# Designs tried in a protein design run: designed miniproteins, single chains, continued (2). Part 88

Each design is a single chain, and the fold is of that chain. pLDDT is the mean over its residues in the fold that is shown.

## One batch from the design tools (miniprotein)

Design m7070
Fold by ESMFold2-Fast:
Structure m7070 (fold): chain A 83 residues (1-83)
Amino acid sequence: MSPEIRAEAEAAMAVIEAAVWITALDRGKIPSIEELERAIKRLREAIEKIRKDELLSEEEKEAVIEVLEEALRRLEEALRELK
């Protein structure tokens, strides 16, 4: 896989994961603390990788990061409620 295709695939997968979490939380899913902490860590790592990626356009980065940051906010709020 070329670096460009890999970067695009990683961004797409991160968006899918974010959308799944947003949908699950909106439907009242109650994840474990451990699941929430792992999801938060993965999303933070994905956001950092996308921000540093030189192969993605600025527009693509902004669109992807917006979705990931929304999921991150919702997961952090859910974790706060369980603590």
Scores: mean pLDDT 80

Design m7071
Fold by ESMFold2-Fast:
Structure m7071 (fold): chain A 73 residues (1-73)
Amino acid sequence: KLSKYELQAGMEFGIFQIHMSVLRNLDPQMPVEEVERELKALIEKFKEKFPNVPESVLKQMEALAQEYVAQHR
């Protein structure tokens, strides 16, 4: 069973994934260090907006960011 808050967090996670896709397509030659900073900033903004979001969701977002960075190394 999902609470109203968990559904909202899921929607925001979807928006985060869209932003990651946009970053990849908009500037594929962006330096790895810049990509890392931008993805970390997106995660921090999500955490600030949803301070009570489950840690599993935050870790999933971090894992996706790390995977994206690894693809550019």
Scores: mean pLDDT 69

Design m7072
Fold by ESMFold2-Fast:
Structure m7072 (fold): chain A 83 residues (1-83)
Amino acid sequence: MALADALAAAAIAGDEARTQALVDELRALLETDPLRARLLAARAALEVARHALETETDPENREAARAAIERLEAELARLEAEA
């Protein structure tokens, strides 16, 4: 499983120990490959936001999740263009 997918899955599941371990891996990667670290963080955040949109029933919270998805998709596209 890719680091971004693993981080999103751990965060969604509420697995604090695994989330922390994966965040530590991402932090270590930031020192050696900051672009890749930023890409992985954006992908993980996007998966969490998509899950929030799928599970949220409140219209205002759903709109906030859609706005977050749009921002994260734009950020990811920008970072991928730099890769």
Scores: mean pLDDT 79

Design m7073
Fold by ESMFold2-Fast:
Structure m7073 (fold): chain A 90 residues (1-90)
Amino acid sequence: SREEQVRRALELVREAYERDPTATQEEVLAEVLSRAESEYERELVRAMVYEDFEKLRELVPEELLEEVKRTLFELQTESGIALIKEHVLG
């Protein structure tokens, strides 16, 4: 189902950020795209990594959109904190 594909794409993005919280958006996208199984999943992971909320509104069922946005916000916040620790705190 589309719901299963959305959840799978979100999990791939989450796993990439958890593996390396300091990874750039380009690095996360490259890893996640290598694991995407369909063009729909590739479009989803691109929109998720670059926070293209306009594209996500088109691709994601409305009932899942807030959950997806919340998860992406959390992942981006955690990545930002990790980058600050690496580059500012040494």
Scores: mean pLDDT 77

Design m7074
Fold by ESMFold2-Fast:
Structure m7074 (fold): chain A 67 residues (1-67)
Amino acid sequence: MDELIERVRKHVKQEDIDAQLEEHLRARGLTREDLDPGSVLAVLLGAANRLGVGEEVMTDPGRPAPP
């Protein structure tokens, strides 16, 4: 789980993450204090997917990619 979060942060700018998080909180009427780890992960994955780097986030950099 933590590795996935780090990969998202590597490929997605903090500003894009913050914007996605703010939209999620606004849509739900929640505050940052109400965030659970699952909601945070969903927001991070949504941001990565929106930027087209979802595959990069899910790829282990230590494994060789097939052609």
Scores: mean pLDDT 64

Design m7075
Fold by ESMFold2-Fast:
Structure m7075 (fold): chain A 63 residues (1-63)
Amino acid sequence: MLSSREVAKRVADNLLAQGIINEDEAKKAEEIMSKLDTERRRIFALHVGSGKSIEEAIKKANS
């Protein structure tokens, strides 16, 4: 079973590999996602993956 930190890192690494975010954004996204529950993390990742800023993705995840 993956920990929240491991899931957050894999998602951030995937977004970085796709060229959606840079390395600094990936570190910030990993930190944010590691603190979110599974549902909020999925919402955050979906919005970042669709080209939203990290700030907008946080807003969507917390709605």
Scores: mean pLDDT 81

Design m7076
Fold by ESMFold2-Fast:
Structure m7076 (fold): chain A 104 residues (1-104)
Amino acid sequence: MSMLVETRRKIAEAVENKDYDKAIEIFIEALKNTSDKADRGLLLRQLRALLDEIFGGEEAEKRFEEAKKEAGLTDEEVEEYLKAFEEREKELKEKAEKLREEEK
C-alpha cells in the first residue's frame, strides 16, 4: 500500500505541472512493479480516468492501449485486474458498513 501512496503523489505532482506524459510513465512503471491484481486494477482505472479527462474520446483510448502494451498487459489481464479491484472495493465497503453499525 505504501507504494500506491507514493505513486499517487508522483502522479499528482506530474499532473499539477501539466506533464501528462510523465504521469502516464509513472502509471506504466507502477503497473510493471506491482504484482497485486487489485492494485494493478486501481492503477488502470486511475490511468483511464486521467486520460479521459485530459485527452478525451479517441485519443484517450489510443493512449490507454499504448500504455497497456508498454506495461506488457493483454486485454484479458486488464479485465482480470479491474475485476480484482472491484471485488476488493466491494469487500472494503462491506467491512466499513459493518464497522459503522458496530460502533453505533
Scores: mean pLDDT 79

Design m7077
Fold by ESMFold2-Fast:
Structure m7077 (fold): chain A 55 residues (1-55)
Amino acid sequence: MKARLLVAVPLRDGAGGLFRGGDVLDAEIIGDEVVLTSPAGGVARVPKELVEIVS
């Protein structure tokens, strides 16, 4: 699925970079968190309240 990030978050170590607020990314819900993944392989894991699920 896709989710819009509501705030800027840093990527995990080794991936480099930053996801910005307003980015729409591939998303997977895991419990109370969402894993966001870019096409380039960048990954961030954030609480559900920091994202908006988009169709």
Scores: mean pLDDT 75

Design m7078
Fold by ESMFold2-Fast:
Structure m7078 (fold): chain A 91 residues (1-91)
Amino acid sequence: SEDEKIYEAARKAAREVLEFDPNATREQILAAAIYGAAEVANKLDELREIASKTKSGEEARKAMIDFAKKNYPKIYEAAEKAVEELLRERE
């Protein structure tokens, strides 16, 4: 289903961040998971545009996450679930 594809994309993106940087913050992992899910949902370019409006990487990340949470709750919820489950499996 589309929901399964969105979840799997979020999980894959989160895992790739942790493989590249095992010390990545939860917010960095969540941002990657949101982008992964958004790519499958054809919302990636919109979220990238939101992030591009700030000059601070941290502020850009927070703005993108907040935008996704408000406007694309299915993407945000799938990303949060993927990150929570992945981090729990690594403990």
Scores: mean pLDDT 85

Design m7079
Fold by ESMFold2-Fast:
Structure m7079 (fold): chain A 85 residues (1-85)
Amino acid sequence: GATREEIIEKAREAVEAAKTVEEVAEAVGKGMLEGGASELSAEIAEGVAAVSIGVLKAIGELTLENAKEAAIKAAEEYAKGAELE
């Protein structure tokens, strides 16, 4: 089965490849799925990343780099649940 580390590595690769803020949340979900995460874990991480990006925008701190960091943190938090069916 996929390890937490494998899921996070694929999520990071996908997020680092994103060229715009709008691509970042979807990129984390796709990367997690490629790393072997469950669909639910990927959807939760994508949603959490999108909310975090929305907060950064609201406080005037939204950058591509900050959006990518928020998405990677979401993957790190939710990748731990992938083996519990």
Scores: mean pLDDT 82

Design m7080
Fold by ESMFold2-Fast:
Structure m7080 (fold): chain A 78 residues (1-78)
Amino acid sequence: MEEFKRRLRELAARIKDPVVRKAAERAIASITPETPRELLEELEATLEEAAATPELTATQLTGFTLRLIGIELDILLS
C-alpha cells in the first residue's frame, strides 16, 4: 500500500498545474487499505494522463480536477 501511494505521489508531483496537483494529492491522501482496486486503478490512470499532459487547456484542467474530486469522494464513501 505505502509503495503504491508513493508511486502515485510521484505521478502527482509531475502534474504542472497546481490546482490539478492539489486535487490529486487529496485523492491519494484519502486512500486506505480497504479502498477498492478499481478506484486505485482509475486514480493511477487519471494521474498518468494528467502527468503526460504538459500544457492543459481550460477544458482539460476542469476535466481532470472534477475527475480527481469524484475519485476522492468515491474513495471516502467506499
Scores: mean pLDDT 83

Design m7081
Fold by ESMFold2-Fast:
Structure m7081 (fold): chain A 91 residues (1-91)
Amino acid sequence: SRAATLARLEARLTAPVEELEATEPDPAALARRALELVLAALEELDDMTLEPPVLRAVIAGDYEKAREILLKYGNEEEAEAALARAKALVA
């Protein structure tokens, strides 16, 4: 789905976008550079099913919270598989 693709895109772009936000004071230049990163990442993404709250928890290193969220939407095996994929995207 579009939402799942956007969530996975968010995981890939969080660190680069945070670096841009910290270093680029011009909002127009920041938005343009962020869009370039989004477009580059979209070209390499297949349809993916990770949600933004899960990706934020994994980026923060809060694997307990990520697992708790994933268990609301699937079984334990599916939650661990999704958590492993999220960790791989952030690494």
Scores: mean pLDDT 65

Design m7082
Fold by ESMFold2-Fast:
Structure m7082 (fold): chain A 110 residues (1-110)
Amino acid sequence: SILDEIKEQVKELLEYIIKRYERFYKESKNPEAREIAKEMIKKLKEILEKVDEYSIEEILETLKKIKNELKENSEKMISKLDEESAEILKHEFDIILESLDKLIKYIESK
């Protein structure tokens, strides 16, 4: 079904975001930025486990909430880094946020 196709795309995007946070957690020396990444990994993994139980409405609301939390948390993480590291992280989050926007629009078009 179209819902199953959407769920697979959501899972792939969440897994991608989790891997980006896990890499940041492993490579970052900033303890506050690492704690933000750790909490986001936990939250995203909990969502990933429940995706198959969600309706299309619940998926849309969940993606919109994730997008808002990623914006807030990326700004907090960026504020704790040096200029070069901040630019790299900002670029990676801009790609993630664009991917979330495209997926939200795709789902809303169905």
Scores: mean pLDDT 85

Design m7083
Fold by ESMFold2-Fast:
Structure m7083 (fold): chain A 75 residues (1-75)
Amino acid sequence: SAKEKEEFEELKRIGEQLLEAVEVFLSRTTNPEDKEKLEEAIKKFRERLEKAKTVEEIEEAIRELMKVYLEVEKS
């Protein structure tokens, strides 16, 4: 439906904003291992966001990106 497409597009925009925030965080990260983890998470997130067909798929992508972000932030 049109409403489901609107929800999908809105969540995709939120995902793009989150990606920008995580990329800024990456630019301030000095630990090489943490940089690699963030770069891999960003790469996977971009791929998932591009291929996503459902709201649930975008939600999973965001959850996985946030998991890596929080692990690096805790260290």
Scores: mean pLDDT 85

Design m7084
Fold by ESMFold2-Fast:
Structure m7084 (fold): chain A 93 residues (1-93)
Amino acid sequence: DEENIKEAIESLAEDLRRLAEEVEKLGLPGAEEIAKLLREAAEAVLKKDFEKAVKKLREAAELAEKLGLRDVAEAARRGAEQVEKLAEYVKKL
């Protein structure tokens, strides 16, 4: 369980960093701010600061939605759900 949680944390952080890189490549106004929020969420996940990670991902999703980046908003919301599930698994240990 503990090894699986560590792998899930690392995998999720990598996915969030990749999403940040994809967003940054769009070169749109506000894309850098979304990318920054996603990178901050990835760092929080690695530090097991799940509350901060969820907050940053929800902020990223809201900003992405305002900019019409629906796929990015959905990915960030999905990330937040994954972080919440991960937090429950860690709490059970």
Scores: mean pLDDT 86

Design m7085
Fold by ESMFold2-Fast:
Structure m7085 (fold): chain A 68 residues (1-68)
Amino acid sequence: SMEDEERNTEDIIDAIERVAKSLEKQGKLDEAFAFLDRVVDWARSTLSPESAERIEEHVRKLKEKMEK
């Protein structure tokens, strides 16, 4: 992957984490999970396969932390 794409993917991941954690803090766990599922679908349709895979992995880790 290109260096610029990797940096943009990191910024997207940071934004996803902030939104998901904000929803979690509000007690909106179902909305947070729905948001994360939509992010994965968006990434698969919009980004390169490599960037989409990285976002999927990060979403998976976030869901694991939120289910604990």
Scores: mean pLDDT 79

Design m7086
Fold by ESMFold2-Fast:
Structure m7086 (fold): chain A 82 residues (1-82)
Amino acid sequence: SMAEEKKNQEQGKELYKKTELAERLGDLATKRFGESAGLNMQASVALLRGLADAADNPEKRQEYLAQGYKEAKELLDKANAL
């Protein structure tokens, strides 16, 4: 429906804004608290980006969610290895 398409579009825009903010916080975390803090923030960015892409592309929702979770897990594993 047009209402569902509009809702998904609005959710996608909001998630992309949150992704941008999270990326900026990730840069700050790396500079202030070191590499593991930066990687933890990058994991949040990966998850938010996956959610944003899933909202923008409902037919590929599962693929984008899975990609975001996979990338977030890999980044968290790297942070924990430091």
Scores: mean pLDDT 80

Design m7087
Fold by ESMFold2-Fast:
Structure m7087 (fold): chain A 70 residues (1-70)
Amino acid sequence: MEAKAITKGIEALVRTEEGGVGHAFGNGPGVTGDKVEMTEDGLVIVRGKGGVLSGTASRPAKAEGEAEYI
């Protein structure tokens, strides 16, 4: 799956290329969206420099705009 992440300190907002949204969090020094994995079950893993964040996708296949408050 293809996804893009925007990191905010210990949180990451992940957006799939088809409009799905996921939210991942952790207590690390922050993680870039360099490597992102999303499953069809809504599991989100953001792996990159600084560690790993994990969480669940809020809407894996939905148009954006009202997917999540960001």
Scores: mean pLDDT 48

Design m7088
Fold by ESMFold2-Fast:
Structure m7088 (fold): chain A 87 residues (1-87)
Amino acid sequence: MEEQFEKIKEEVKEALLPYVSEEAAEKAAEIIAKGAVEALKKLGLSAESAEEAAAKIAEHAAEHPEAAEIAKKAIAEAAKIVEEAQK
């Protein structure tokens, strides 16, 4: 679980670093990674990458609306941090 969280967080942070400050990238990545891990936990699944996590959550969203809601909230919170950092 912790290993999965750290890997997803680092991948998301790396993707965001060219566009936002290190602080904003870290905060947004942490929120996305937490949401992804919680959604995967609800599905009883794991992922080796941020891309795999997103794919698995999307594929199971119709069967597990609770997991989809967790992912949606995490994305919204992270998007708010990125948007505020752009202002």
Scores: mean pLDDT 79

Design m7089
Fold by ESMFold2-Fast:
Structure m7089 (fold): chain A 85 residues (1-85)
Amino acid sequence: SPQKLLEEARRSLDKGEEALKKGDKQTAFRHYTSAYTSALMALLHGADKKDVKPILERVIEGFEKLGRLDKAKEVREDMKRLGLL
């Protein structure tokens, strides 16, 4: 269900933010990637754009804090294509 995918995305964001606070950049990157995938899957399964957009914005912030500007740009470009920007 889209609701379960949104919950999964939010859990992955929380884990990514916690890993980043601990300096575990590799674990943080994996969790932000999982949050991104779950958020996109939620949108494809009919989740509201208003619920998906804040998750993807947090994913962008996470990738930027990790120095992964390439990944942050990728998410922004996907958001434009999906009508979220």
Scores: mean pLDDT 92

Design m7090
Fold by ESMFold2-Fast:
Structure m7090 (fold): chain A 63 residues (1-63)
Amino acid sequence: MVMSDEELERLSRLFGVSPERLRELERFILENPEEFAAMSDAELGKRFGVSPRAVRAVRILTS
C-alpha cells in the first residue's frame, strides 16, 4: 500500500524528515517486504536516517 502525497507531507512535517527520504523508505518496503518485516524500526531508522517513530508510522500506513 502506497502513502498519498498528503500523508507523506504530514509525516515529513511531524518527524522533520524530507518527503524524498520517506519515499525511499516506502520504496524499500515495497521492493523488500520480507527484509522490512525482519528489520527493527531502530535498524531501518539508522539505515534511512529517520527516527524509529517515523519508521513505525510508515510501517502502519503501508500495512
Scores: mean pLDDT 78

Design m7091
Fold by ESMFold2-Fast:
Structure m7091 (fold): chain A 95 residues (1-95)
Amino acid sequence: SAARRAEVVARARALGEANPDLAARVDELLKTMEPEEVARRIARENPEVARVALEAARLALEEAAEHELTPEQEARVEEARRLVEAIEEALRELE
């Protein structure tokens, strides 16, 4: 639903506002690294933030699965799944 998407966006914004240094670091890393590598790096450096981001990303993937997807949306879902996998792998390595 639109309300669920707004909630995911609001949660991501709240994480960024609570962690402005991390948001700036992500932006800088994205200039030279692929999103999956940035996700793994941030997860290793900030596992607590990564766990919250992982929960939000899973919720977004569930929302996407409830709708008919355009090819562009399917590509974004595939990208999101790869980011979720990268974060999960990095967090497992820390245990």
Scores: mean pLDDT 72

Design m7092
Fold by ESMFold2-Fast:
Structure m7092 (fold): chain A 74 residues (1-74)
Amino acid sequence: MEEVEKKIKELEELAAKALSKASPEHQQQIKRLMHETLERIEEAKKKGDYEGILKIIEETKEQILKIVEEEREA
């Protein structure tokens, strides 16, 4: 559980940093992604599926990083 909470916090911090640098269009994408991700995490948490939570966090981090990379692509 403690590892899950730490990873959720890291994800939220990553999202906040991405949002501060993102275009308005990418800000909307990141906000929607985070909203959906937090809903999925709460569902998995209610089921006691901690492996599912970790997978959701990892997938979402990859998606946020991809959005950030797309903004920096020259």
Scores: mean pLDDT 80

Design m7093
Fold by ESMFold2-Fast:
Structure m7093 (fold): chain A 78 residues (1-78)
Amino acid sequence: SSASRAAGYAISGVGHQVEALLAARRGDVERAEEHREEMRRYFREAAELSDPETAKKLLEQGEKMERESREAIEEARK
């Protein structure tokens, strides 16, 4: 179902966010940015498969995670 696929994409997005933060923590900026972009893509795909209300929440969560990993990457560059 669309709901099952949306949930799968959201879980994949969270996985990439975790990998982005772990990569940033060890100073691997390139790998962190790759995972950040994949996280954004997965949350966008999850939102496309969801009803408008759920899609809005998924996109907001994706934007929050994008800001978090962007900040971690900028700290790693110092």
Scores: mean pLDDT 88

Design m7094
Fold by ESMFold2-Fast:
Structure m7094 (fold): chain A 60 residues (1-60)
Amino acid sequence: SVLEIAGAISERTGANEVLVALAIREALEEGLDDEGIAERISEATGAPAEEVLEAIREAA
């Protein structure tokens, strides 16, 4: 689920879980793939997109 993925990303990257969850929801509404989702989370939280992408791959 989005909340489980957001929690895993937050744990791995230190990003705020609520901001991660909101960014995932917005990216999914726009039809973005994992790379696009990682970029949106990076924009929202300031975490490097590459680290976020790795966290997504581990959480999914």
Scores: mean pLDDT 79

Design m7095
Fold by ESMFold2-Fast:
Structure m7095 (fold): chain A 58 residues (1-58)
Amino acid sequence: SEKRIDFVVRAVKALVPEEGISEEVINEAIDLLERITGFKLSDEEKAEVVKRILEERA
């Protein structure tokens, strides 16, 4: 859902410093958030999170 994607984008941006941002680091942060929260993102939702963060920090 959009609210789930927005939450994860915000959480990853809080956890990952701007100088360390990469697709690999974003995916590691998503995996950590899934483990903590107990919800799972679809592959499409994970791709959307990566896209939004990389586009904002380009």
Scores: mean pLDDT 78

Design m7096
Fold by ESMFold2-Fast:
Structure m7096 (fold): chain A 79 residues (1-79)
Amino acid sequence: GSVKLTSVEEAKAKANHILNIIQNHPSVTTRLAAAGELPPLLKEFPATKDFVKTGLEQLLKTEKSEVVRQQIQKLLAEL
């Protein structure tokens, strides 16, 4: 199906905001909660899948928290 340009851009902006929280927030609990927002976003906007996958791959390279790394790996395996 055709993807609406405005909807894709909005979804990518939201995904980028979520990815920034996962990377930069001082609370591990908040970062895990942010990661949990990605699956419902991808269900509504499948066209953002490649963008989110690329973002998660980059986060995995720099993430120091093992529990956050495990959650990112789980999300990548389900994509």
Scores: mean pLDDT 81

Design m7097
Fold by ESMFold2-Fast:
Structure m7097 (fold): chain A 88 residues (1-88)
Amino acid sequence: LEEKLKLALLAADTALELLLERGRMERSELVEEVSERTGASRAHVSRILDALVEAGLLRREIVDGKEVLSLTEAGRRNYEANLAREAA
């Protein structure tokens, strides 16, 4: 249970970091990058991204028929708060 929570948090932080760095990413590309970096399955990463959208941390847009994800202001603050906790 705790290991799955830690993996979910790592995948969430990795997604927020990638979107902060790159601005916008196609969902499929973001799922693959996060899965590759964290070892989480694509299905697990996809569920985490859906949870981040529901929490208001990610914005979901359709651009030329493709799902594109980007950070909200709440997402940026969440990432910054996580960095502050690690520094403390």
Scores: mean pLDDT 79

Design m7098
Fold by ESMFold2-Fast:
Structure m7098 (fold): chain A 89 residues (1-89)
Amino acid sequence: MLTPEQLQAVLEQSDERVQKEVAELLKDPVLAKLKEKLKLSDDELYTLVVLAKSLGIDLEEFAEELEKALETKSLTEVLREWTLKANKE
């Protein structure tokens, strides 16, 4: 389970791991579509997938909510809110 601090650490330390994981993730048409629709960088896509997996979030179901949130917030802000909500239990 990722804390907000751990999420930031993943973003900062993950250049090499992000490149490897994103290459695999982009083979999934759902994730490729999500990246295009939300205009995510490779780093942002990796962070989103890691967080969603740790929180049990269905990215397909929440794609619309995430897209709307990103119109007014950065991805990092949205992911912090999701992580904080999950930690609240």
Scores: mean pLDDT 67

Design m7099
Fold by ESMFold2-Fast:
Structure m7099 (fold): chain A 74 residues (1-74)
Amino acid sequence: MISREEALEEFKRRMEELKKKVAEETDPEKVRQLLLQFAQDFMAWLVENGVPEEFIEELAKELEEWEKKVLAEK
């Protein structure tokens, strides 16, 4: 089981990698695939590391908010 702070740090780290990939990708469909794969992989990682469901939902909302901004910019 990891702490909320550790989960947030990992989220931010993975988000930076995702932002770089999204910035260099010009195909909107590929961007959507990157977002979907990121969400699935990260949520699986949170569950596997014993992060509480309530906190997983909070991180999912943060991800959704960021995804809306990214899609609005494309």
Scores: mean pLDDT 78

Design m7100
Fold by ESMFold2-Fast:
Structure m7100 (fold): chain A 83 residues (1-83)
Amino acid sequence: MAAEEAKRKELEEEALRVAARMGGAVARELGYAEEELRAELEASGSAEFREAVLEGHRLDEAEREELRKKYEEAKKLAEELRK
């Protein structure tokens, strides 16, 4: 069923986007400067991925806590989708 497959793909893409934003938030906690992170990401070639990671790096503490909750939900969903 193409519609079911497309929805699964959409959920997987959203989970990866949340993971990318979480990666940016973690990079900030590890002491990566935004410019340093941007330089590393320029090698990836994906503007969408790069923007998601940089967005995560820019979050304040309350926004990062909300993102952690979304990341946990996305991780659980991704694990279920692999089964």
Scores: mean pLDDT 73

Design m7101
Fold by ESMFold2-Fast:
Structure m7101 (fold): chain A 80 residues (1-80)
Amino acid sequence: SSDELAEQHFQAGLEAKKAGDDAFDAGDYSAAIDSYNKAAESFEKAIETTTSDDLKKKATKELEEVSVKALAAAVHLVTR
């Protein structure tokens, strides 16, 4: 079903988010950004695919969180 596919996208997003968190903690901000961007794409696909309000809420919250984390990682790479 579309909700099974959406759940697969959501789980892929959680895996990518964890990879991003691990890279960020290691000081590899470039790898963290790449992983958070993959997580964001997966969460966006989950939101687009799902008919479940609960999954949409969870995926939206995770999308917002990884977007903030990607910005934090980018700040470490960009000096102004």
Scores: mean pLDDT 88

Design m7102
Fold by ESMFold2-Fast:
Structure m7102 (fold): chain A 76 residues (1-76)
Amino acid sequence: MALEVLELAIRAAANGASLETIQKAVDEAKRLGASDEQVEKALKYGETLLEARRAGASPEELQAMADKAIEEVKKL
């Protein structure tokens, strides 16, 4: 299911996954029928989470950001 793979990508970013891992997950979501809008939003949120993590955001803050991002992507 495409949305579950996008959720995985966003959560992976919050947990410090590489850009390669995030790209792989969104690519799989696209193959499973995710819209271009969902893919673009998930990638944008993934990049935001990677930047927040590098800026010193706590694991709790990163998970809260991921939860909100996942909710936004599911509404598309």
Scores: mean pLDDT 81

Design m7103
Fold by ESMFold2-Fast:
Structure m7103 (fold): chain A 70 residues (1-70)
Amino acid sequence: DLETLYDFIYNNMEILSVERNFELVAKRYGVSVEIVKKAFEEVDKIAKERPLTPSEMRELFKKIIEELKK
């Protein structure tokens, strides 16, 4: 699911290039790499302004992708 894919990106940024991680998520969810990258950047931006739990980050990432997909 999309929440698991967000965890995969976050936990594997040191092992895989950020671009490669975004490509994997985009392929599995059926969206463009641009949408995944934008959603991840928005979650990161919000997390810097207010503390978010991992669960909140995953849910927000999912919501942003669904909005950008429209």
Scores: mean pLDDT 71

Design m7104
Fold by ESMFold2-Fast:
Structure m7104 (fold): chain A 87 residues (1-87)
Amino acid sequence: SLREELARLLEEAAVEAARHLGLTSPEELELAREAGRQAAELALRLREEGRTEVALAGLRAAAEEAEAAGAPRAAELLREAAELLEA
C-alpha cells in the first residue's frame, strides 16, 4: 500500500541520515525510524487535504539537505518517497 511503502522509504531515509551523523546505537536508529514514520503520516495527511505540493516541497528540500550533508542514500530515498507520493 502507499502508506506502507512511504513509511518504509522515509524510515530508511531517516536511518541513513542518522548513520551519516554517527548515530548508530539501536536506540538512536529506532528514534530515526519513528521520525520517518511521523514524516510519512504528515505527508499522507497533506496529500489527503489537497496539499500534496507542500509535502513534495518538504521532501525535496530534505533530499537536497541530505545530499549537501554527505548522505546521498538518504537523499535518494527522500526523492523516491516524493515520486511515490506524486503518483
Scores: mean pLDDT 89

Design m7105
Fold by ESMFold2-Fast:
Structure m7105 (fold): chain A 89 residues (1-89)
Amino acid sequence: SMDNERKIAILQARVTAIDGEMYYIERVAETNPDFDVPAAVRELERMLAQLEDILQQLRQLNAPDHIIARVQAVIDRVRAAIDRFRTLA
């Protein structure tokens, strides 16, 4: 339905915003010697929880497989970043 399409578009915009925040965290980690690794891990865990909620909502809305796959790819990248930062702490 047109209403579901609008809801899916809003959720995709949120995923894009989170992906941008992820990019920013990775850039700061590379350039700032005083980078707060524990704070970054907490923020990434918060983002992961939001992405998992978004993924569940997209599945309930019967979002196309390519949209589900894109969100899953962002989730996988956030999980990988959490693992990397935890190793560095």
Scores: mean pLDDT 88

